# Ledger of designs, part 2: designed miniproteins, single chains, continued (2)

Each design is a single chain, and the fold is of that chain. pLDDT is the mean over its residues in the fold that is shown.

## One batch from the design tools (miniprotein)

Design m4038
Fold by ESMFold2-Fast:
Structure m4038 (fold): chain A 64 residues (1-64)
Amino acid sequence: SAVIERVAVHELVTEFGVSREAAEEIVRMAKEGASVEEIARRLVEHGVPEEEARRLAENLVKAL
């Protein structure tokens, strides 16, 4: 859903300080079937704490 994608990008940028470019890449990875582990690693690389990154990755995979 384009709405869920826009909301996810907005939350990553505003609440977690991820750049818009990185947030869009991460949401795209989830849409393309990337694993929770792959998405969590990318979130950590962009400054999200490990515990929060795993929770966010699980939510993105379930929503997309």
Scores: mean pLDDT 83

Design m4039
Fold by ESMFold2-Fast:
Structure m4039 (fold): chain A 77 residues (1-77)
Amino acid sequence: TAHAERAIEAVEQGRLEEARRLLLEAAMEALKTSDDIARAIALVLRVIGLEYDDLSEEELKARLLELAEEVRELLES
């Protein structure tokens, strides 16, 4: 998916705010298109929650990459 792929690219380039926005867009698309609505809702909430977590830059990068892989898997299913 274009949004999840762009989110991973943004993380690799250190554009964490852009990566989070792109990942939220990808998770919202998963909510509209996925058969696993509960998992899609959980992913949207986890992405939104990143704004309120007291994460280091390293922790945020790791979390964004993990969530991007989960969103990609859900959209490819």
Scores: mean pLDDT 76

Design m4040
Fold by ESMFold2-Fast:
Structure m4040 (fold): chain A 107 residues (1-107)
Amino acid sequence: MVREYIDENTTPADILRFVAKIISDLSEEELKEILEKLEKAPSVAEALRIIAELAEKLGEFKLAETYRFLAELVEEGNEEAREVGERIIEQTKNTLELGLKLLERMK
């Protein structure tokens, strides 16, 4: 199962650390740029690759590898991978939007 693969290769601590790094380590400009790239992504697979690049930039290499593999499964027509990928994209967008709102309110 795709969910089992993610759970075995990515711990809850890895996900929480990634979320924390998005909120704490990214500038307002970086948050806006990544959010725009995700909103303009033509496919679920491309959006997952954008998130993987973000994870790699933040030093979350295992998470980046997992998301790139998920993108490959989506391109192969795996319906479970697509469902999981869409959920990851939505959660990442929500995290980026939260980070942006917090930074804009602190001005």
Scores: mean pLDDT 80

Design m4041
Fold by ESMFold2-Fast:
Structure m4041 (fold): chain A 60 residues (1-60)
Amino acid sequence: NALDHEVEATLYLIKAVIAKKAGDNETAAEWYRKAAEHLERAGPQFRADAERYRKVAEEL
């Protein structure tokens, strides 16, 4: 279900932001990657967002 993937992506993004603010860039990168994976599964309209968050994870 696309909506389930949107919800999962949102939860991982919240976790990523919290980890990044705590200075835990390794954990933040992991959560950004998981968010991107769920965005891809949510639908083609989220492809650009998924790519952007993967890039954020790589730069951490």
Scores: mean pLDDT 86

Design m4043
Fold by ESMFold2-Fast:
Structure m4043 (fold): chain A 74 residues (1-74)
Amino acid sequence: SEAEKHEQAARDALAAGDFQAAADHYVNLGKSYEKEGKFEKAADAYRRAASIYNALGQTEKAKEMEKKAEELLK
């Protein structure tokens, strides 16, 4: 599935130390889970992306991802 591809790509990026790519793949994983109606899994994926963006100093992207996760769990 599309979600499985993004999850694998995120794991591969983390193993390679490519944290920017890993965060971007977790965002795409979240979008894929939203499309599937899997809101808890989508929120988890966005929070993983937010954590990585914060570690990279990309605070605005991190806030955007945390807001997406919060909105999904209303």
Scores: mean pLDDT 87

Design m4044
Fold by ESMFold2-Fast:
Structure m4044 (fold): chain A 67 residues (1-67)
Amino acid sequence: SVEEAKKKGLEEIFKLLPDEEIQKLAKELAENQTKELYERLVRRVLEHLGLLSPELEAELAAALAKA
């Protein structure tokens, strides 16, 4: 599913990042699998990488709303 593919993609990305907050959110997402936790994880990863832009955030919000 789209949701599973997004989760797996993000898990692979943040395995390379030494960010304890990202790892904590990933564990919570694996346990609860809520859209809110997933959105927080996506935003945190983008913030950590310095890639968070209004355009990208809007695209991700639209994609998550459809999932």
Scores: mean pLDDT 65

Design m4045
Fold by ESMFold2-Fast:
Structure m4045 (fold): chain A 62 residues (1-62)
Amino acid sequence: SEELIEEILEKLKTASNITKLKIAKILGIPVEELDNDEKLKEILKKLSKETQEKILELLKES
């Protein structure tokens, strides 16, 4: 859902570099691509809800 995507984007802004690397690995993209908000939002929107929730859990852990 868009709400979940917005929460992920917001939490990524304050995430540690280690957490960002873990998320980039899950998404299968270079960590540098996380700085491209438009591209990142488009990628996140195409993911399953399960994958979006997994990313959010990693953001909560850090």
Scores: mean pLDDT 79

Design m4046
Fold by ESMFold2-Fast:
Structure m4046 (fold): chain A 86 residues (1-86)
Amino acid sequence: MRETIILFRALAIVSEADVIVEMARKRNFPQELIDELERIRREIEELHRQITDPSLSMEEREALLERMDELLERMDRLMREALAAA
């Protein structure tokens, strides 16, 4: 159960990051911002690949999930700042 919940949360973060990048492109945000959001999204995807490793401890998975949450929060902050500047 706990491992399944962590993996579902990680997948949700990946999905949210994809939505943020898509929204930034649809709203025609500056290319520099889109490039930064895409870099963060790729880092989230890499962390998601790591978190699915069956050899990881629960503590290691929780640390990776926390890092993914931090990156998603950074994407959300960048989006909010861009929307406020428009």
Scores: mean pLDDT 84

Design m4047
Fold by ESMFold2-Fast:
Structure m4047 (fold): chain A 66 residues (1-66)
Amino acid sequence: GAAYEAGYRAGREAALEQALKGDNQAAIDSGIEAGVEATLRAGGTKEQGLEAGIRGAKEGLEEAKK
């Protein structure tokens, strides 16, 4: 749904920024945090936000490798 997509995008963007600096742990942490915040703002649940943030963080890390 829209809330999950908002969290996924926010998590990916936050994780990509930190991963490009070479800090993979900060990328994971920032991606999850941003994903949860965006999902909650869009009316989703914390559980959806964690799932969206984790997925976003993983994709951001992969994008940074390119």
Scores: mean pLDDT 86

Design m4048
Fold by ESMFold2-Fast:
Structure m4048 (fold): chain A 63 residues (1-63)
Amino acid sequence: MKEIAEEAVKKAESLIKKNPDLTDEVREEIQKIFEEAGKKGVSPEDLAEASRKVLELIQKYAK
C-alpha cells in the first residue's frame, strides 16, 4: 500500500518536470490529485483515474 502511494507522488513529479510550461496553480493541482489518490490507499484504478485527470489538465493548459 505505501509503495503505491509513493509511486503516485513520483509520477506527479515526473509529469511536472516533463511539462515546465505549466503554471504553479496547475502544478499544485496535479500534486493534490495524486496526494488524494495516495490517501485512499490507492488501487491501480484510482491511480489510472488520477493520471487521466492530470493529462486533461496538461492538455488544457500546456499550450
Scores: mean pLDDT 66

Design m4049
Fold by ESMFold2-Fast:
Structure m4049 (fold): chain A 57 residues (1-57)
Amino acid sequence: SKVEELVEGAKNVIRAEKEGKLPASMVYPLVKREGKELGLSEEEIEEAFRRAKEEVE
């Protein structure tokens, strides 16, 4: 699903922040941008980001 695609994308963004490749302030903005490109609602984006954090953090 598109939500699952965003979960995987969000995990990549979170890993990049942990590796020092981007600042923490850019993590959620990038996830929101990816979610909007996938046509997801704000609620679906928040859910995908929450799931990604649970699996990576």
Scores: mean pLDDT 84

Design m4050
Fold by ESMFold2-Fast:
Structure m4050 (fold): chain A 61 residues (1-61)
Amino acid sequence: MSPLEQLRALLAEIRATTDVARARALLAEITAIVLAMSPEEQEAAFPVVAEAARLVQELEA
């Protein structure tokens, strides 16, 4: 499984949860994966990271 595929799977879990603590833990996991990615992969991952952060912020509201 590619790192980008892992990010998309974690994003789907954030979309499925109503638990703020779980959503934050999933966002932390996304961040850890992104930090281990190549610069090209990080650029491709930007829309997924932005959406994950937005969903966590909305869930906290």
Scores: mean pLDDT 82

Design m4051
Fold by ESMFold2-Fast:
Structure m4051 (fold): chain A 60 residues (1-60)
Amino acid sequence: SEAEMEALKEEAKRLAEKGVETGDESLLEEAERIGASLAVAGYVDLAEEVGKHIKELLSK
């Protein structure tokens, strides 16, 4: 469902934040994997939000 996809987007954002804060690349990889899965499923807008969030975190 769309609500499940929104929850996955929010989880990806949380994993990315933790990955950057802790230096754990496996969390960043999981966030990127969730984003790619959203895009493949047709939720391109949600995938783009995940990608933008990761870029914002890495630009700090």
Scores: mean pLDDT 84

Design m4052
Fold by ESMFold2-Fast:
Order: sequence, then C-alpha cells, then structure tokens
Structure m4052 (fold): chain A 85 residues (1-85)
Amino acid sequence: QFEEEIARNPENAEAWHRLGGVLLREGRYEEALEYYEKALELYEKKGDKKGIAETLLAIGTVYRVLGKEEKAKEYYEKAEELLKE
C-alpha cells in the first residue's frame, strides 16, 4: 500500500521515487508525477544531486509517455545539466 510506505517514512525521498515508478508502471501517470515531485522536493532539501537528477529523468519519462515532448525535453536537459560534473 503506497500510503503505508509514505506514512512510515514521509521524508524518505527514495520511497516517494520508488512508489512513483510503481504508479508509472501501472499507467497512473498523474499520480506518478505527484510522487516524483515529492521525491524531487525532498532530494532538493538534502542537496542530493544524484537523487535530483534521477527524479528529473523519471518526470521527463512520464511527460514523454503523456505526449508532452517539450516538457519531457526540459526535464531531461535539467538532469543532464546536474550530471555533467
């Protein structure tokens, strides 16, 4: 249950990211974005560049699946910028 996982560790960015991936796999795209956005907020608070970049790539993938090509490109470019060093 997604709610149980988050209730146990609401500040765990990895939990939000992982559950976003499950939602994406289930075709629940809007909910996947919500969970990934929460993961992104938590990784940003920690200054975890790798976590931020991986979550941006995941969000880009969701937008691509939704047919929002320009939005997907924006997120992929943000992730690339973070990972170049």
Scores: mean pLDDT 83

Design m4053
Fold by ESMFold2-Fast:
Structure m4053 (fold): chain A 62 residues (1-62)
Amino acid sequence: MAKELEELARRYIEKGDYRKAAALAAELARLGDTESAERIIRELEKRDPKAAEHARALIRAG
């Protein structure tokens, strides 16, 4: 499950859908897969820092 969510998040990053990738990173963190969530957030920081901060905000709020 977690690996499939990480792969889906990477696919959204490739499509430029950084907001959906951010939401999936937050979901990974909620499921306890903080390592996968952090990998996606680090990739988002390089492409869209605002989306990376959105993912962190979702994790703090959840």
Scores: mean pLDDT 82

Design m4054
Fold by ESMFold2-Fast:
Structure m4054 (fold): chain A 72 residues (1-72)
Amino acid sequence: MNQEMAEKLRKAARELEEYAKTAPAELQEALRRIAELARKAAEALEAGDVEAAMEYLAEMERLLRELQAKLE
């Protein structure tokens, strides 16, 4: 489970970094921050620190909701 989830998060982080390159400037910072959180969550899962991983995922979800609200 942890390895599979970590791989999904690393893939999501790479995709977000790629999207950030072509996104409007106002979205680039948010997309890069979400990608960073996805990588940190993956690292925590690989280390077996599920609690830290959940904290990173919760912050990532919060930022995604905030970004969605700005996009309408």
Scores: mean pLDDT 80

Design m4055
Fold by ESMFold2-Fast:
Structure m4055 (fold): chain A 82 residues (1-82)
Amino acid sequence: MNLAELLEELEELSKTVPAEVLGKLIEKETGVPVEVKSQEDVLDELGKALSERAQREKLSADEAEELKKEVLEKIVEEMKKL
């Protein structure tokens, strides 16, 4: 699945999962603590967490995109189990 498809699937699944649970999943997979106040904020908070982790690890743009894909795949799989 490509990155755009993963983002679309995450957005759809986020509508059925409580915002607090979404925040915990992002923290678990990115290692960055986040607060998701609304399900609509999930993509913005995920983007911030991924950017912070990429900066912390001094990742290149290509490495940051690969991290984003891996984290999205893991979050989507965890959400499907709920």
Scores: mean pLDDT 79

Design m4056
Fold by ESMFold2-Fast:
Structure m4056 (fold): chain A 58 residues (1-58)
Amino acid sequence: MLARAIADFPATSEDDLALRKGDIVEVLEELDENNVLVRSLSTGEEGIAPKKYLEPIE
């Protein structure tokens, strides 16, 4: 599933993926109610992002 960042997310831990508003990511896995594992389509990096920063585009 593809999603778009709706706001900037500054990575707060080393496991987090920093997001910029408008970034497109692939959602790989739902980790819990608030967090997903994502892959950046621009960099190929993987990390944790809060669901509230992401909007599904499919």
Scores: mean pLDDT 83

Design m4057
Fold by ESMFold2-Fast:
Structure m4057 (fold): chain A 80 residues (1-80)
Amino acid sequence: EEKANELFEKLKRVLEQLRASTDPEVQRELADIAVELLKELKKYGTKEQLDEAIRWVREVLPHLTPEQREKLEKAIEELK
């Protein structure tokens, strides 16, 4: 569905911005947005989109503060 594709593309952009950001405040804001997008994607996304989203999040984790890393790890665990 179009909604799932829009959410998936928006998530990709947010994760790219997260990876590029070194500001802890900006990382917090972007991580919160990513968590909400992951929750929505769980409702509307395909299995393939969810698997790709999990892969993208895992690639970003090493670039994040410990607090934001833990937040996103929890979010992808909730995707199953």
Scores: mean pLDDT 82

Design m4058
Fold by ESMFold2-Fast:
Structure m4058 (fold): chain A 105 residues (1-105)
Amino acid sequence: SVEELLKKAEEELKKDPDNPFAWVRLAYAYYQLGEYDKAIEYAEKAIKLAPNSSFAADAYVILGEAYLKKGEYEKAIEWFRKALEIDPKNVDAQRLLKEAEEKKK
């Protein structure tokens, strides 16, 4: 499943390197593999290509999740808040924001 997602994203990027959806997919695949620095890098690429889109909202959630896994709670909070600015009804972003706030000491 994750390997298929990764392969599909890489094939999409070979055809169109400016496809923000493919960068979001690649970021999420690396997040699932536990490669958080790569997930961050590819999510940032998606945001740069489409900063005020649903793809950017998805990418901000991935950034938040990756920073949360790395124990960087203040950065995680910042990115979940940015996701909610684009999509206030994102249930995952709302839940993860609360989790990050509770883990911040």
Scores: mean pLDDT 87

Design m4059
Fold by ESMFold2-Fast:
Structure m4059 (fold): chain A 59 residues (1-59)
Amino acid sequence: MEEEETQKEIELLQEAAKELAEKAKKGIELNEEDLLEAAKLLQKLNLLSEESLQALLAK
């Protein structure tokens, strides 16, 4: 694909999302770093606004 870089980025986002979901399902407490990664994933998928992401990063 001419957009191979975009596809690779989407795959990485999906892998990170699955890893976080598995941690949560196993009852492993998500730390601040895990929550930040989840927020970045949601922002990249257009599910979280840029303003909301900036607010989380400022904390």
Scores: mean pLDDT 63

Design m4060
Fold by ESMFold2-Fast:
Structure m4060 (fold): chain A 81 residues (1-81)
Amino acid sequence: MLSPEEQAIIDATLLRLSAALEEALPLLSPEQAAQAREQARRLVTRLMEEAEKAKSVEELREIAERILAEFEEFLAGLLAA
């Protein structure tokens, strides 16, 4: 089971993913917006799956930052197109 500290990291990561998506959406075409929403959904699923397997709070923070970086890179790719 996740500790309160681990849950706080997940909640903060979900908020940051949502904020990044909301900031990007007005700048994207409808097709790009659909891709961005689908990528966010996949990354949220992966975060939840990897969080269950994390052995420490530090590992969870590393997972969260990697997922956020992957999403930011994805959005940057769409915005550069």
Scores: mean pLDDT 85

Design m4061
Fold by ESMFold2-Fast:
Structure m4061 (fold): chain A 60 residues (1-60)
Amino acid sequence: SATEAAEKGVEAARELLAQGDAGGALAVASMALNTARKEGGSEEAIKEAEEVIREARARL
């Protein structure tokens, strides 16, 4: 589902942030956000993707 795909993307992006790859995290989280918005993912998945994007940008 769109929600599951977005959640997996957020999980991967958070792992990249933990590894110090803010650029990779931003790219993956942005794809997760796009999937959630376009394919009807949950509001929670959208918020989680947005939060990871903010964290990644703060580290760039």
Scores: mean pLDDT 82

Design m4062
Fold by ESMFold2-Fast:
Structure m4062 (fold): chain A 64 residues (1-64)
Amino acid sequence: DELIEKGKEAYEAGDYETAIEYYEKALEKNPNDVEALENLGEAYFAAGDLEKAIEYGKKAQELK
């Protein structure tokens, strides 16, 4: 998925806000994308949004 790859590139660059935007776009296309949910949780954690990090991490776990 190009959106997930772009999100990962932004995350590796330390641009967590851009990573969040790409992962959110991926979830808009596929709401049950576990990889996008897990990566979004990690990006929110890195950005300091702990509430969102927990929310998306929990959602990813519920789909496993």
Scores: mean pLDDT 84

Design m4063
Fold by ESMFold2-Fast:
Structure m4063 (fold): chain A 75 residues (1-75)
Amino acid sequence: MVEEAWKKIRELLDKAREAMLAGNKEQAEKYFSEAFKIADETEKKLPPEERRQLSIRLVAEALRVVGDVVDEILN
């Protein structure tokens, strides 16, 4: 279940990255919101250690997306 939720979160974060690179901020915000909603609902059902792992994965992927967008904008 966690891995299924993570696949959806990652797909949404990838779509958010694509939207940001295309200059579509509104669409990117929608994808980020959907990803974070899935993460929140999933975390509520997990024991503390699995919740911590999911949170770390979420932060790492979100930072990757932001880094990619910043690199493209600054180049």
Scores: mean pLDDT 80

Design m4064
Fold by ESMFold2-Fast:
Structure m4064 (fold): chain A 80 residues (1-80)
Amino acid sequence: EEELERDIALGIAEIALAVAAKYSKNPEQAKKARDEIVKLLESNENLTLEQALKVARTAIKGFEAGKSYEEILNEVKKLL
């Protein structure tokens, strides 16, 4: 079911990004990136679980590396 896959994808990404942002090196920048990434994922009506996981993993690695909001968003946008 198309809608079920998308709902699961969004739910997993939102939870993973929220937890990772809380424990990031710069929680303020990570939270800002999280909020915009979630908005981008929600705007993609054809979002797959694979895409959502790849986006979440990319953002989490950016949080771990202490990347800026703009750097993380630019990397995520390349995956969408």
Scores: mean pLDDT 82

Design m4065
Fold by ESMFold2-Fast:
Structure m4065 (fold): chain A 68 residues (1-68)
Amino acid sequence: GAEEELEEALAFLNSIPGVKAEKVGKDKIIATTELDEAMAHLLAGVLSAVFPSLEVEVEGNTITITAK
């Protein structure tokens, strides 16, 4: 379900150099990239393709992922 995809997304993001991801509450992950805003957009695209049950949004170098 979406909660399992959320856990997989968390592990995936933390495996990427320069990306820090933390679970915030029961249904949300916030990830920050250390490089630039373009990298955040690229990662958001990948996450949306790999985890279609998750809502992914980007603002600056921050990616917010919410379970649906």
Scores: mean pLDDT 79

Design m4066
Fold by ESMFold2-Fast:
Structure m4066 (fold): chain A 86 residues (1-86)
Amino acid sequence: LKEEALKAIEEAKRALEVSDSPAAVREGALFQLDLAEEHLKAGDYKLALTAVRRALEVLRSSPKPDPKAIEAIEKALELLEKLIEQ
């Protein structure tokens, strides 16, 4: 579960890097995903979840939200929610 969540965050970062989103939006979302990765490695799953949610909010507030990047972040969110449940 932890390795799967970490992989999902890495895939979300890759999807975001190749997205059509504005550079400032991509940088903001990537910053939040980097925080999520650090929190997940530290075992702070709730802070990791909060950071992934913030990344999703940044991307959704974009005038051009990338559906693939959103989907990848949502997948990371689902895995983190399962990890918090046990």
Scores: mean pLDDT 79

Design m4067
Fold by ESMFold2-Fast:
Structure m4067 (fold): chain A 99 residues (1-99)
Amino acid sequence: NPQLEQLVQLLRFYVEELRKSDDPEARRVAELAERVIRAVEAGEPITLSPEELEWLRRQAALGREASEARRRGEGPQDGLVMLIGAAAEAILGLLELTK
């Protein structure tokens, strides 16, 4: 599946960037991403708890809001919040593609 392979490669890039940060939320999303990538590459089902799914959806929403605020010239333009959100969206995308 070319879409699946492309999304895994993108998520691997996000994990590499996230691992450069010592931020707890960046570390958490990187760990979830690595777990999801391992499951996909092993042909195993992606296992995420309801709490992890809710957290990922919230991070994705926060990243979109930060990106929109940046476009309006509002707020501190936090690139890390946007990166965490992008990684969360990629994880959720992999979950949808592997159904």
Scores: mean pLDDT 83

Design m4068
Fold by ESMFold2-Fast:
Structure m4068 (fold): chain A 65 residues (1-65)
Amino acid sequence: SELLERGKKLIEEGKKLLEEGRKKLEEANADPNAPISEINEAIGLILRGIGLIFEGELLIKKAKE
């Protein structure tokens, strides 16, 4: 199923962005001189990752119906 394959790829992509954002946020929090923009970039990656995971899960659900 095209939807199943697409959903799996979105979940994989989202998990990668989520991990990148988490690592970036951890690095920013460890640096007392980190600018707010760096924290905001990390949060943006986390939110995009979450969004892709949810979209991917919805596509997988639809593919199984």
Scores: mean pLDDT 87

Design m4069
Fold by ESMFold2-Fast:
Structure m4069 (fold): chain A 78 residues (1-78)
Amino acid sequence: MEEENKKKAEELFNLGKEYFEQERYEEAVEHFEKALELDPDFENSAEALRILGKALHKLGRYDEALEYLQKAQALEKE
């Protein structure tokens, strides 16, 4: 009845947050990217984009970090 992709995106988002808190930034990035691929508009998508940008910045991937942070800010500025 409900879309499995939404639930899976939320599960991946929660795992990504746990990896970020553990300073496992590459794993956090992978889980957030998978969540956004499954459902780009899930409940916590803006927060996922923001944390993804922070994780990428921690990894020295500054161009990618800036892109995701700008996407998160665009959602907040509407």
Scores: mean pLDDT 80

Design m4070
Fold by ESMFold2-Fast:
Structure m4070 (fold): chain A 107 residues (1-107)
Amino acid sequence: MAEEIMEKVSFENQDSPFEEKMKLIMDALFEAGIAKLADPETTIKLMQEVLAKDPNNAKAWNTLGRALYDLGRYEDAIAYYQKSLALDPNNADAKANLAEVKAALAA
């Protein structure tokens, strides 16, 4: 599944700018639910590169928050989910992730 998605993205974006190519890769991974299987440290590095070029990328903030949640860094995850929601208030994934991390802190 991940290999098939990466092949599709590569086929569609042979010479695209990094930001456009990264957006399509992230969108494909989210659609397949594979983001939860990505290595958190690698995800953090990639999202930091995306955010260095486009700090208003709400999906990158949400993905960075999820990676921090997977590392047990719940307070940092909350801050980044809130940043994602400030940029895109209708992001259902960020709202769900924020509720999940708050529940984890309350447990």
Scores: mean pLDDT 70

Design m4071
Fold by ESMFold2-Fast:
Structure m4071 (fold): chain A 64 residues (1-64)
Amino acid sequence: MEEEIEKLKKQADAYREGAEQARRLSEVYAQKDPEKAQVYSDIARRFEQKANEYEKKAEELKKK
C-alpha cells in the first residue's frame, strides 16, 4: 500500500512537470505557431487534470 501510494504521487509529479513544460511550449509557440500553442495549452490542462486524479487516488489509499 505505501509503495503504491508513492507510485501514484510520482505519477502526479510527472504530470505536473509535463503540464509546466506544455505551458512553456505554448508560450514559445504563441508567436510563431498559434495553432501549436493552443494544442500545448490543452495538453497542459489535461496533464493538470491527471495529476489531480493521481493525487486523489493516493489520498483514498491513505484512508484504507
Scores: mean pLDDT 81

Design m4072
Fold by ESMFold2-Fast:
Structure m4072 (fold): chain A 83 residues (1-83)
Amino acid sequence: MREELEELERRMRELYRELYERDPERAREIREEVLRRLAELAREAEALRAAGREEEAEELALRGALEIAREGVRRLEAALAEL
C-alpha cells in the first residue's frame, strides 16, 4: 500500500539522520545498499513490463519496495542499537 510505503520511507529518513550524526560512514553504506536494491528491483520490473507482464511488474515493484523499506528500517535500527 502507498501509505505504508510513505510511512516506512519517513521512518527510514528519521533513522538515517540519527545514524548519520553518530556514524556517517555506516549510514551512507546502508543508504547505498538500499538504493542499489531499489535499482535492481526497478530493472526487474521493467523486464517484466517489456515481456508484457504489466500486472506482475506492478505487484513486484510495490511488494519489493515494501520489503526493501522494511529491511532498511531494520538495518538502521540494528546499527543504532550497536552504537
Scores: mean pLDDT 85

Design m4073
Fold by ESMFold2-Fast:
Structure m4073 (fold): chain A 85 residues (1-85)
Amino acid sequence: KEELEIKAKAHEAAAKSFQKGADYYRKLSQEYRDLAEKLEQEGGSPEEIENLRKMAEEYETKASKLEDLAKKHQDKAENYRKQIE
């Protein structure tokens, strides 16, 4: 029981860590998207708008990768939790 508990806790901690990373990149992606939208409304440079949108997409991709890792660790934690019961 204790070994499964330790494994579950380790994967839960990993999932939380990856989720925090994902949330950070989601926030950055949104900030770059908001900046691009504001610049577009103000009649800014198309090149600058495009670059901001590309940065937003890059951060979204990083967030999605971390979310996938968080889910995998959460699934492993749940599997260990089910074995304890």
Scores: mean pLDDT 87

Design m4074
Fold by ESMFold2-Fast:
Structure m4074 (fold): chain A 65 residues (1-65)
Amino acid sequence: SAADGERAARAGEAAARAGDGAGAVTSMHQAFLNGDREGARRAAEAAAEAGLERGYKLGQMSADR
């Protein structure tokens, strides 16, 4: 759902700000487990914006790439 995606995105941003790549990946994975592919991508984008480019690329690959 959109709410799940938003929650994942917020968690991804928090993890990225803390320099926690594992936390950012976990947020993307939680969105996927809920069947929320858009939420997973949004979480990856939030991580990238906060400086975790690795998280963003991983999210894109997991989603469809």
Scores: mean pLDDT 62

